# Designed miniproteins, single chains, continued (4), part 30

Each design is a single chain, and the fold is of that chain. pLDDT is the mean over its residues in the fold that is shown.

## One batch from the design tools (miniprotein)

Design m13007
Fold by ESMFold2-Fast:
Structure m13007 (fold): chain A 89 residues (1-89)
Amino acid sequence: MARERAAEAVRLVAEAIAEEFRKKGDFETAEQALREGEGRAEQILNSENPEEVVEKVRREIEELLKWAEKNKDELIKKAAEEALKLIEE
């Protein structure tokens, strides 16, 4: 379902962000990114308006993709592309 895919998309992005921090040895920030991602996924799954939430998540991931392209972050770019694919494609 679209809501479940949006939650999976948010978790996928959170895992990529966490991996970037693990590569830098920042395990505390990596753990925080995963916790924030899981909390966001729970909010998405419990939303009363799945269409509005899916649209908002899509926009958030599109902005993250633009950020990753500008900053040449290949890991986050790939995760954002996969996340958008999960939501719509």
Scores: mean pLDDT 81

Design m13008
Fold by ESMFold2-Fast:
Structure m13008 (fold): chain A 63 residues (1-63)
Amino acid sequence: EREQEILEVNREIGETLRRIGDALDKIFKAVKEGKYDEAIKIAEDTFGPESAELLKKWIEKKK
């Protein structure tokens, strides 16, 4: 049923956005606390190794 499909998609989008938000908050807090390895690992686990490499390069430039 179309209504069921819309509810399912909206639920999945909401769960995905919440997961992304939680991961970004954890990454930001870890970076602020100087826990760069932890931040990179969260980025890799959530967004993949390319995103982790971008974060690593950004951290290196900011120090």
Scores: mean pLDDT 75

Design m13009
Fold by ESMFold2-Fast:
Structure m13009 (fold): chain A 79 residues (1-79)
Amino acid sequence: MESVSFTATTTTAAGQPVTFDVTLTKLSETEGQLTATHTAGPPVETPPATAVVGDTLVTVSGPATLAVGDTVVITYKKL
């Protein structure tokens, strides 16, 4: 399983998608599970972000504002 981290370099409004370039070899149809974890700096944790995956790009949408230094971690299976 591969994981990619994105660190926010600017403030992103709540609910705005976060996009970064992730090269995916291929996800198994039956095992193609993508999970995203969004962490706003301490002490408040934001709810997990929703992620959408393609062949090359992964887009993560979160319900909360990303501040500078917030980290979004995307974990996915790659074959």
Scores: mean pLDDT 49

Design m13010
Fold by ESMFold2-Fast:
Structure m13010 (fold): chain A 111 residues (1-111)
Amino acid sequence: SSAATRALAAERAANADDPEAQRAADLYDQYRAVLAALRSLENARAGRDPEVTVEDDLSLSWAERRERLFAEIEALDPAVAAGLRAAEARGDLAAYTTALLVALEEEILAL
C-alpha cells in the first residue's frame, strides 16, 4: 500500500546516517524482491495471476524481517536460499540478486 511504502521510506530516511541500518534495509529489499519473484513463479506455474504482495511487519527490525523472508524463500526453493546466503557472505548479493531476478522473470514469461 502507499501508506506502507511511505512508512518504509520514512524508516529508511530516519536511519540515513546509520550504515548498519541502511545495510540491513538493503539486504531486506533484496530478499523481499526474491521472495516476490519466487511467489510469482509459483502462481504462474499453477495457472494463477503472477502478481503478488509481500507483507511487511513494521514491528520487527530490518534484520528480523529479512530472516522471516529467508525462511519463506527456503521453504519455496532451498537452492535459491543457499545461493542468497553464499552471495551475501561473499559481498556480491546485489549482483547475484539482479541476475536471479532476471532469470526468474524469464522463466515466468516462458510459461
Scores: mean pLDDT 79

Design m13011
Fold by ESMFold2-Fast:
Structure m13011 (fold): chain A 69 residues (1-69)
Amino acid sequence: SMLEEIRRLAEEAGVSVNDAVEEFDEEQQEALKFQLRIAIRVKRRGRPPTEEEIEEARRLEEEMKEKEE
């Protein structure tokens, strides 16, 4: 489920996510997933992502969403 993916990403990013996530709508859950993926990238590279890297991540998420339709 999307909630399981969010919790997995939070664990990978080293961030705590509270149970309020279960009350999030689909758009709020997608926004949180994006933020967590950015946090993971920051952790892996030791620096904040560039605007170009953020755009690339957004494009990859859209491509993955299209493949699951």
Scores: mean pLDDT 70

Design m13012
Fold by ESMFold2-Fast:
Structure m13012 (fold): chain A 96 residues (1-96)
Amino acid sequence: LSPELEKEINIALVAMALAVAAQAARSRGDFETADIIREGLDRVVKALEEGNYEEAIKILEETRKQVRERASPELAADFERILDTVKKLIEEEKKK
């Protein structure tokens, strides 16, 4: 795969993971947490498209803090796992 295509795939995987997390919150009736995750998704995708991996990681950590403060313990735990996966994808892209 070309580096450009691989970057687009990794950004799409990050967006999909965060979108799934937001939908899980919404399905539980936690619309506030869903909105927080969706706002984080939009900001992370923008930072990644700009090649600003440091800002993307910062936004993920800000979103993690907001989810911990507002979400149910179960949803917060699920989001931690998703965040770790997303961070690995960003770090892989940063290494290029």
Scores: mean pLDDT 81

Design m13013
Fold by ESMFold2-Fast:
Structure m13013 (fold): chain A 59 residues (1-59)
Amino acid sequence: SAIDEKKKKEALFREYEELALSLGLSKEDAEVTAKLAVRHNVPLEQFKIVVEGIAKIRK
């Protein structure tokens, strides 16, 4: 349902943004990547792998 999807989207966005920030992404990059992951229904585990890869390339 729309309500369930909204709740899930909010929770996922918060977790994804926090994870991306903890892995070294900037605030703006963390927000963008979290939004994209939530939009595409990317699981947290997959998101973590992708963010780790991005962080390594940026360094």
Scores: mean pLDDT 79

Design m13014
Fold by ESMFold2-Fast:
Structure m13014 (fold): chain A 66 residues (1-66)
Amino acid sequence: MEEAKKLADRIKKLAEVFKKMGRTELSEELQKLADEAKKYADVNPEKAIELAKRGFELARQAAEEA
């Protein structure tokens, strides 16, 4: 579904931002979550949304630690 694909794209953009900040391991984890969410978007939208939510939670925790 389009909504799940948009969420996956947002996580991919967050991964690029963290990569530029030198947070390479976090960036790689976010990229994997984005790719998986995009793959599941057409097959299991609920699972895609859960993967996207996981990515946002990781990004939020990293931002709070800064």
Scores: mean pLDDT 79

Design m13015
Fold by ESMFold2-Fast:
Structure m13015 (fold): chain A 74 residues (1-74)
Amino acid sequence: MSPEERRAEILGELTTRLMEVYRAGVAAGLSLDEIEARMQAVLDEMVARHPEYAEELRATHAAFVASVREAAAA
């Protein structure tokens, strides 16, 4: 696997897990703050496993949370 393929795989894993957490949280009736706390836990785990992509993982997480907040405010 190339470094670019590995990066795409790891960032895709984060995005998939964040979407799953969001959908499960909404279905369970969790508050947005509770959902965001669970998303933060996913990010922390992913950064611990892949510290070489920490900056890109944090940026992807921040963009996802911002999108969720924007959708909730609309």
Scores: mean pLDDT 85

Design m13016
Fold by ESMFold2-Fast:
Structure m13016 (fold): chain A 78 residues (1-78)
Amino acid sequence: SLAERLALAERGGRALREQARRLVAAGRGEEAIALLDRLIAELEEALAAATDPGERAVLAVLLEAARATRAEVEAALA
């Protein structure tokens, strides 16, 4: 179902953001940025293709969280 796919995307996005934070802690900041850039691109593509308002709302929240994590990682590397 759509709800099951969105729940999987939410869990997957959360796991990737946590992996990015772990990469930064390990001194692998370039890999963390690359991982987050890929996640953001995939979420932007999904949001552009989404027609259901509920799906768009969930994807927008996931995209905002991914962008916030990327900004956090960039700040930590400065």
Scores: mean pLDDT 87

Design m13017
Fold by ESMFold2-Fast:
Structure m13017 (fold): chain A 77 residues (1-77)
Amino acid sequence: SRDAQIQALLDQLANSSTNSDIIQILQQIRTLAPPPIQSRIDVTIQNIQQMNMDAAQARQTGVRIARGIRAAINDYR
């Protein structure tokens, strides 16, 4: 289901280690997400594109973003 695909992508996001990985996964989540969540993802992608992060910072950021999107999807329902 779409929901199961989103959850799998959020798990991948939490394990990402580069800005490029984070952006690619967010773009995939965006295609499956409802419109209010898509707007939040767009802002997040723009912010990540402006960051110069090492692998540890990227991983921490991926975990934080995954948690935030998961919470937002639950609140939308």
Scores: mean pLDDT 83

Design m13018
Fold by ESMFold2-Fast:
Structure m13018 (fold): chain A 100 residues (1-100)
Amino acid sequence: SLEEEAKKYEEEAEKALQDGDFIGAARNYVKAAEIYEKLGDLEKAAEFWERAADIFEQLGDYNAAIYFYEKAAELYRKLGDTEKANEFIERAQKLKEKLG
């Protein structure tokens, strides 16, 4: 099932983090977020977009971090979490300033 597939990507992401494979972790969080979005689990999708964005920011991939923070913000807005949505919009804006 899609839910079992999403959970496998969550587990692979967690293992990748423990192994210091930050790129692998981010990719697996992206896969999990995509599947939770398809399932309509917007809360989990937003959480995993956020986790992927945090990793890309730490790696200095600001373009990827901006993209995933904006996806998380959109979902938090749909969930009515305006404070979290605004937080991630501000984070994305600060990263855009670093890119010029």
Scores: mean pLDDT 90

Design m13019
Fold by ESMFold2-Fast:
Structure m13019 (fold): chain A 120 residues (1-120)
Amino acid sequence: SMEERKKAIQATAAAIRSIGIEIDVLNYLFRRGLSVEEIYEAIKEGLTEEEAEKFKKRLELAEEQYKRHPSNISLSREELERMLEELKENKEVLEKSEASKSELMVTNIAIRLVELALKL
């Protein structure tokens, strides 16, 4: 139906935005001098074993990309708090849709990364 199509588009948009926030926050954390090991240890406890393994591989690739193309990204506390609110809204959209477990996982990881950045 047209309603189901709208929900699918909203879920896809939410997932894409969650990925964008994850990339921005990872670049910010690397710029702040955090290592792959420090980021992984800080958030792994909230992940399943499978999610943790996939996340560690993504962290290693993200660090390699940051080293090749360093980002000048800077995130204020207000920007991080806004990102966190947006991610929580996105999580509700994904949970109410037929979104994949993978899309929900990326959003949960992004939430934990923003929470880590807010503790700095």
Scores: mean pLDDT 85

Design m13020
Fold by ESMFold2-Fast:
Structure m13020 (fold): chain A 78 residues (1-78)
Amino acid sequence: SEAVRRVADALMDQPPGTVLSQRELAERTGLSQAAVSRALRVLEAAGAVVRVGDGYRLNDAPTPEQLAAGRALSAQMA
């Protein structure tokens, strides 16, 4: 949870479309490479980030499936 938040925050602190490697995310967050890897898997599964080559960026164009998942989550929280 904390690792997921810190990785997301590090990506959000960059200009839109910025691609960061797992190493750069570890350096920026102070997390271990293993913690960054686990956080990125969670964020990618949630549709919050996308893999671009050997790096990751924020997903600013979610798929219909990701939008449906987000709406379902919002309905559960209401």
Scores: mean pLDDT 74

Design m13021
Fold by ESMFold2-Fast:
Structure m13021 (fold): chain A 100 residues (1-100)
Amino acid sequence: SEIEKKAEELIEKVGEAVEALTMDPKASEETRKIMAETAELTKELQELIYEKADKEEIIKKVEELIEQLKKLKEVADPETKKLIEQAIELLNELLELLKK
């Protein structure tokens, strides 16, 4: 499925952003908490897509993850913000696929 392939690419990119933040010694406790919440939402989205959940449920989870990534972006360093922006772009592409 094109949706499944896009979701896999997204999960990989979110994983890269979370990994970069984990390796950053400047990451605050607040940043680490937001990272953990972001990772959990990403896992939930992957589960919904692979279980062929209702399209509306998947759309809602994508929108929740976009809002969570926006929160992470506010506390991230400039380099990590670029990775988060890429993840948000991929989520918007996934929304376009889901709305077709």
Scores: mean pLDDT 76

Design m13022
Fold by ESMFold2-Fast:
Parts: structure tokens; C-alpha cells; sequence
Structure m13022 (fold): chain A 90 residues (1-90)
């Protein structure tokens, strides 16, 4: 159970890092915040669906699932704030 949780968290961290790189590229390419939010919304849905499937397959507890969902939400909030700040500075 613990090992499955750690693996799910590690995979989530990798997905979040890839999304951060994609968003930084969009900011550097001069994309609007509307365009960036569209991409983030798509990535959030994909990542959440993947996480739900992994949690179900690994029989993670409700507490572990809630922790992973909360972590994902926090990471997306941070990405949105960082992107918004950088877009305004350009």
C-alpha cells in the first residue's frame, strides 16, 4: 500500500514537471493567459483521470486518494499563479 502510494506520487510529480515545462514554453512563445488556461485545463483533466485509474488499480485508501488529489490541485494553482505573473511581466 505505502509503496503503491509513493509510486503514484512519483509519477504525479513527473507529470506536473512536464506540464510546468509546457506552460513555460507557451509563456516564452507569447501565448495569452486564455490559451495557457485552455492547455492547463486539458492537462488537469488528463492527469486527474490517470490518477483516478492508478488509485483504483492500486487499491489506495480514501485518505491516500484525498492527499494525492489535494496535492494535484495545489500544484495546478501554483502553475496558474506563476504563469499569470510571467504573462503580465511580458
Amino acid sequence: MEAAYEEARAQLDKQVAEIRKEVEKLVDEGKSMVEIMKVLGERFRETMASLLAQAKAANLSDEQRAELYTYLMKQFEEIVVEASKKVKEK
Scores: mean pLDDT 82

Design m13023
Fold by ESMFold2-Fast:
Structure m13023 (fold): chain A 82 residues (1-82)
Amino acid sequence: MTIDIPNGTLVITQTKTSKTYTFTADDGYQINSIRDENGRFIPLANGVVFNGLTVTVDGNTVTLTAPSSYKGTLTFTTVKEV
């Protein structure tokens, strides 16, 4: 896993069945967007299912629960809280 938190981008690549993807923004930052491998925005809302990924939002933490056959790259972007 490679993390580039100072610039607010985390890239998660996973190749396993029934995987949970979790990202927590740094102190003073909030999650701005999530993109799939095709650059499509995943809605940042609790309880949303997007392309088989279930979204859970808890403060500055987002958890995406992957389906049993999911395989891909997710990009998380953070911004400074104002």
Scores: mean pLDDT 65

Design m13024
Fold by ESMFold2-Fast:
Structure m13024 (fold): chain A 116 residues (1-116)
Amino acid sequence: ARETVEKAAEKLKEQGYDELAELLVRISRLMEEARKTASPELQKEIDELLDQVAKAAELIMKGEYSLAADTLRGIAERLRVLAEKADGPTQRLMRESAELAEKAADLLEKISKEKE
């Protein structure tokens, strides 16, 4: 998961999309941090969402930017729902991760439109 995100970030930096690359790395890092303070049930949900982040990174590596954006929007929506069940530190990290995932999705959609 982490290695796939790092590879996608490297490719994005090579293409001049430094901001998007940084957002992807930050999303993965904040979600891993949230997992450490989460309940066992929330840890399972976060692990499933981290797998989805890795899938979004694979889509980016394949040039499937629109599908990657849709995946990240789904992750953001699920993180917001789960944050309502979380306590202070976990809740903050999940909300921050959701906000960054939405920003990354918006940037991916802009990249996709340039190819039309």
Scores: mean pLDDT 84

Design m13025
Fold by ESMFold2-Fast:
Structure m13025 (fold): chain A 59 residues (1-59)
Amino acid sequence: SQVQQAQQLMFQASRADQQGDTQKAVDLYEQAADLLDAAGQTVGAQEVRLQAEQLRQQA
């Protein structure tokens, strides 16, 4: 499902962030948010986009 795919991307984003690859982490979180929106999970998508924005500001 799109929700399961989004969850996988969020795990990958967290790992990229831990490795210091902030740009990759942001890109993966944004992809996850798009999948959550497509699945009708609007609140979840907004939360993930906020996470990506916070990471962008730290870079």
Scores: mean pLDDT 85

Design m13026
Fold by ESMFold2-Fast:
Structure m13026 (fold): chain A 89 residues (1-89)
Amino acid sequence: MTVDLIVRVKKGHRDEVLAAAQAAGAEVLSIEERDDYTLVHLRVEGETPEEVHEKIRALRAALDAIPGALAKGIGLFPVAFSEWDIPLS
């Protein structure tokens, strides 16, 4: 199972997203630097839905700790974690 996410963070928070991805076992596919923000394309892969769910939960928790981080899922199915605004819950 594979889930793709785009994460947007304010300039200067890129390394925090990379650390969150590494800690959660997500792959960094691309980084796009803009004037005031950075976009990071992440991929979460797992052999089972349970493994992917655990990785997404860990990734969400890590991203939620980054001020102003937003995440959006890429694909046909909405992922509850993958929103442009990450709630503080």
Scores: mean pLDDT 72

Design m13027
Fold by ESMFold2-Fast:
Structure m13027 (fold): chain A 81 residues (1-81)
Amino acid sequence: APSPVERLYQGLLELVELMLSSNVPLEVIEEAVVKELADAVRAGLISEEEALQILRELAREFNWPEERQKRLEEKLRKALA
């Protein structure tokens, strides 16, 4: 069976693809991704480091610039502080 990390990554991959196909603004997509990752960490489903790894993999998959990735990592860390 896939790990919680693998299941969440696949779910977020599908969510981002759906939102992009629906012409949702990238800023709204980014907020949704950060919220889902923060909620999963708060629920004890994954660790903060695992959430950051998922965020980095999504940035790679969707060709997000490194500066955008770092900004989202900081948003996620602040949401969890």
Scores: mean pLDDT 88

Design m13028
Fold by ESMFold2-Fast:
Structure m13028 (fold): chain A 60 residues (1-60)
Amino acid sequence: SEEAKKEALAKAEEIAKASKNPEIAAEALEVLKTTLEENEVSEEKAKEMVKELEKKLAAE
């Protein structure tokens, strides 16, 4: 569970940063959000984690 959450975050960040494509980045964030929710992360917490990654991507 914890490992799955960490892996989802790492994969989403890696894919989004490597692609340098906003559309692919958005898709990676959506997958991340779904994976977090599947691992019992609250909607609010999942949204916060997605927002953090989104900030990193937007700071290009």
Scores: mean pLDDT 75

Design m13029
Fold by ESMFold2-Fast:
Structure m13029 (fold): chain A 98 residues (1-98)
Amino acid sequence: SVSFSEEQKKLALELEKEAAEEVLEFKKKLEEEGLEPLSEEERKELEKQIEEAIKKAEEYLKKAAEKEGGEGEEYLRKAAEYLKEAAKLVLKLEVSEK
């Protein structure tokens, strides 16, 4: 079984809060600026990018759990960045449907 250290759990909570704030701000900006309707090809490309970002996040989360100290923290930060980008791309798909 794989488990995260208390330091890694604390960092994960901090990164989750920062990501949530950035994603919320991005959503507000998208709603204020508006989005032109996406083509079917553009939607498929965004869906592919979302899937790839999630897969990268999963890879880094696994690496973070296997490493101690600063290397584990760096992998957590990379995982959080990919999840944040995936969330922003999901918002683009959702806003473009309205």
Scores: mean pLDDT 79

Design m13030
Fold by ESMFold2-Fast:
Structure m13030 (fold): chain A 99 residues (1-99)
Amino acid sequence: GPPIAETEITLTVDGEERRVRVTIWRYRDPLTGKEKIYVLLRDVATGRLLAELIFDIEKKELTIYELRGKLSEESIEKIIELLEKETGLKPESVKIFRA
């Protein structure tokens, strides 16, 4: 289906400020049947995918897959605030994986 939200924000990646397109979808995981929120972070200047995020609604756990550079703690807080604003749901735990 279409995204539930799409916006642009400024995030810090590897210590550099970047304009990032944030696209948010709500989907049902075909393997588990559980509802999840999927988030893509794309660098506006290059079009490159910076990170993929999966929010498990049941567990209230946000998993961040950093594909191109490290997000600052302030940037992660901005993403959590955006998720709460757009979905009404706030992650209670954050897990980060780096490529």
Scores: mean pLDDT 88

Design m13031
Fold by ESMFold2-Fast:
Structure m13031 (fold): chain A 74 residues (1-74)
Amino acid sequence: MVKGLENIIKEVEKTDDIEYIITLLRLAAAEFRELGDDESAARLEALAQQILAGEPISKEQVIAAIREVKERVE
């Protein structure tokens, strides 16, 4: 799990594809749901919905959010 999140962060860093970033956020959220961390999952899903709504969310903000929730479960 924790290593899966680090891989997701690296994939976000490598891409400018907004659709792929949304997919990566949803994958991270699904991993947190499987662990019973519904709060972290909801936070990442909310961020994905903000990007889908056309809000100017930077890659740095996406990476920071994933890192913050990852550190919470370590």
Scores: mean pLDDT 77

Design m13032
Fold by ESMFold2-Fast:
Structure m13032 (fold): chain A 58 residues (1-58)
Amino acid sequence: SDKEIGEKILKAMEGKIPGEEMREIMENASKEAKKVVSKFLMKVFGLKEEDIDEAIEE
């Protein structure tokens, strides 16, 4: 479940960034899955943890 959620977030970020949809997925995902996804995004896309957290907040 958490693994699938993380994969969906990565696919969305790779092709498109759906602000509201990403927020809902991240809110329902486990904290551990969120951290794994965040690290991957920072490494691949050069995003910062603050940028990801802000996107979820909005």
Scores: mean pLDDT 58

Design m13033
Fold by ESMFold2-Fast:
Structure m13033 (fold): chain A 79 residues (1-79)
Amino acid sequence: SFLQAIPSGGDVLRRTKELVSKGVPSPLAYEAAVIEGMTGKKVAVDIPGAKDLIKTADLIVKSVEEAQKIIKEIADSLL
């Protein structure tokens, strides 16, 4: 078991290595591990095949972009 509120660097590193060992590119594996650590939910990034991997990457990018948009909206509301 691990803390859900704040992911440890060790938990993120362990998950990143697991995904990389399954053939997931390091940048995508790291991003997924961070998201999983922050949300406590697993991201489906260990899907075999280049087409499925691209689709999974698109979903991750969209999640990050949405988070950035929310942060900007909050910042704009304080100004």
Scores: mean pLDDT 60

Design m13034
Fold by ESMFold2-Fast:
Structure m13034 (fold): chain A 99 residues (1-99)
Amino acid sequence: MSKREQALKLLDEAIRKLEEALKAAKDPETKALLRAAIANVERLREQVAAGEASAALASAALLLISEAILTAEENGEEEAKKKAEEALRKLKEAIKLLD
């Protein structure tokens, strides 16, 4: 499997985990951050599928997921936090393959 194909699978897994985090989230701020993260990862996936990659989209997604994790932790949303942390790991793995 190519590095690009592996990255696309990891991005698809990250999106799935972010959607699970969003379903578990109750706090409106956490939900807004997760929706923004999903949008940025989806745009990154489209660029990778087209043979391009945006460091800015990747960085924005990383920051949004990190903020969502912090907000979920502050609000005691353990399941949303856990799913967002899983998504963050998958996104970081995908970014390493795109170097």
Scores: mean pLDDT 87

Design m13035
Fold by ESMFold2-Fast:
Structure m13035 (fold): chain A 100 residues (1-100)
Amino acid sequence: LSKEEQEIKEHVISILETIEENLEKVYKLEKDEKELAEILRDAVRKVVEIVEKYGTEEMKEKVRRRAARIEELIREGKLEEAYEELLNLIKEVKKEIKEL
């Protein structure tokens, strides 16, 4: 990898790790389901934006599909399932970016 490509990868991974850490902290502290739903939606949007900017075409298709499922879980009030699916998505995206 070029130095520039390596720096971009490290930057993207750092952003995803920050999203993951903030999500885990907020999920433990926030007891209002409406507020938690908005936080989960915001986190999903941020992950989608990062992958649309830096991901491969295959990653973009996968993340869009997974994001739609997570948003459906949020609409159904299945916030714990939405949280778990989102954490798994972030971990998967981090792994794929590391392998680029």
Scores: mean pLDDT 84

Design m13036
Fold by ESMFold2-Fast:
Structure m13036 (fold): chain A 109 residues (1-109)
Amino acid sequence: TDTSHIKKEKAYLEELNEIVEANVTEHDGKKYATVDISDDESLVGEVTGEENGILHVGNLKKRKKRPGITSNGLIRVSDSPDAISVPKDTGDQIEKQQKRFEELKKKQK
């Protein structure tokens, strides 16, 4: 997912019993919270309520992020390490890619 207009708020994930900082968006009159758990995956849940300034989030679903190009050929531009074309801070991702390339090179004899 791309970052358009996202507010960071404290969210209580009911299914995980954890309070995290989540990106909150609104779509079709409903609020959704998104938490990145890895480079390829995020958790998305629906905001069910609010208690003491903390949003309650239920119905958590894992969403797979794709690096580079979306299904319609659009490149996502964000601070996500999955985003191509803005390589400001890609330290661990560059190292991962370089290690994979070296393994392929050694397999080539």
Scores: mean pLDDT 59

Design m13037
Fold by ESMFold2-Fast:
Structure m13037 (fold): chain A 61 residues (1-61)
Amino acid sequence: SLEEKIAELQAEADRVRGELMTLADEAKANGFTPELRAKIQAAADRLIAISDETEKLVAEL
């Protein structure tokens, strides 16, 4: 259902948010590397994509 898909997207967003916090802590502890920057950017891009998909699904209600 649409509600189930939205719930899955919300859960995924929470997981990605947790990953971003872990990467930010890693950057603070070990220094900001190009690889960490790429991982942070990828996670941020995924959050944007999840937000866009969620908005599209809500519009179909």
Scores: mean pLDDT 82

Design m13038
Fold by ESMFold2-Fast:
Formats: sequence, structure tokens, C-alpha cells
Structure m13038 (fold): chain A 82 residues (1-82)
Amino acid sequence: MIDEVLEAFEIGRKDPEKAEELLEKYAKENRTDLALAVRWGLDVPLLEKAIERGRFTPEELERRLKLAQETFDNILKYLEEK
């Protein structure tokens, strides 16, 4: 289980296009844990790159950080409910 979550996170980091496809697939399959992991992977690495390149406004960065934290909290909650 944890290996699948880590793999989904790494896909989010390395391949945003594939990550979007996997988000749709996991949502349809009700694999909430994996969908949230992919989203977390997308949000964290994209934030790092955006900060480095100055592409986001401070408000946009703050909003995305909040969404990433909420996604992580939801993953933890989902794992506790199993």
C-alpha cells in the first residue's frame, strides 16, 4: 500500500501529463488514497519549480500550498478510516 502511494507521488513529480490521466482513473475507481497521492506529487514539485522560476504571485503560491496541505491531511484521514 505505501509503495503504491509513493509511486503515485513520484509520477506526479516527474510526469504531470500522466498524473492528470491517473487522477481521472483513480477517481473513477474510487482509489481516493492514490488520487490524493498523485495530486500531492503534482502540487509540491510544481510549487518548487514555480518558486524557482518566479511564475506564481505570492497569493497563488499561498493558495496552492494550502491545497497541498489539505490533500496531505485527506490522505492521512483516508488511511485512518481503513
Scores: mean pLDDT 67

Design m13039
Fold by ESMFold2-Fast:
Structure m13039 (fold): chain A 82 residues (1-82)
Amino acid sequence: AGMFATELVKLATHAARTIQDLEKAEEIKTLAKQVASALFEGNAEEARARFNELIKAMKEAGVSEEKISELERKSEAGLAAV
């Protein structure tokens, strides 16, 4: 759980740096921290719900499909470990 939470925050932060809209970039960083918090607490349902909101926010902000697919692939293993 802890390793996925760390990787998720890093990937979301890197994605946020590619977004020119500062408000959308901050939303993505906030959602990533909320997913990490839920993972740390062992709340799998909350982690999945916040992760879905994160992916939606990233798509709306124009983050590349490749970066989104990388996060989704890593989430399958990380969310299953909670």
Scores: mean pLDDT 77

Design m13040
Fold by ESMFold2-Fast:
Structure m13040 (fold): chain A 111 residues (1-111)
Amino acid sequence: LPAPVVAVSPASATAAAGAAVSLTVTVTSAPAPVTTITLIVSTAPIAEGSAVPGGEMVQAVTEDVAPLAAGESATLTVTPTTAGTYYYAAQVVTADGATGTSASGTLTVTA
């Protein structure tokens, strides 16, 4: 079964520490509807389709979503607390248990 393919937009975002950032996750293809989205913030770039490196992950936000088919999207919010440059990606789980991870975007957090 092919893995789900998802994208996160925008490709870059800037926020002040403690401010909420809204990121849109779009399903480009999926073998079954996407039921869970995890938005991951890392100190290292995340490759599309990869598992998130444990040592680089600094934040994760998980949402159960109404089942999303190809072409559908959901918006998730993350609140970064520490100034710096980070990378964000969405990891999704489908109704049949398949997982997929988006290519990373860049988050700049100001003090």
Scores: mean pLDDT 79

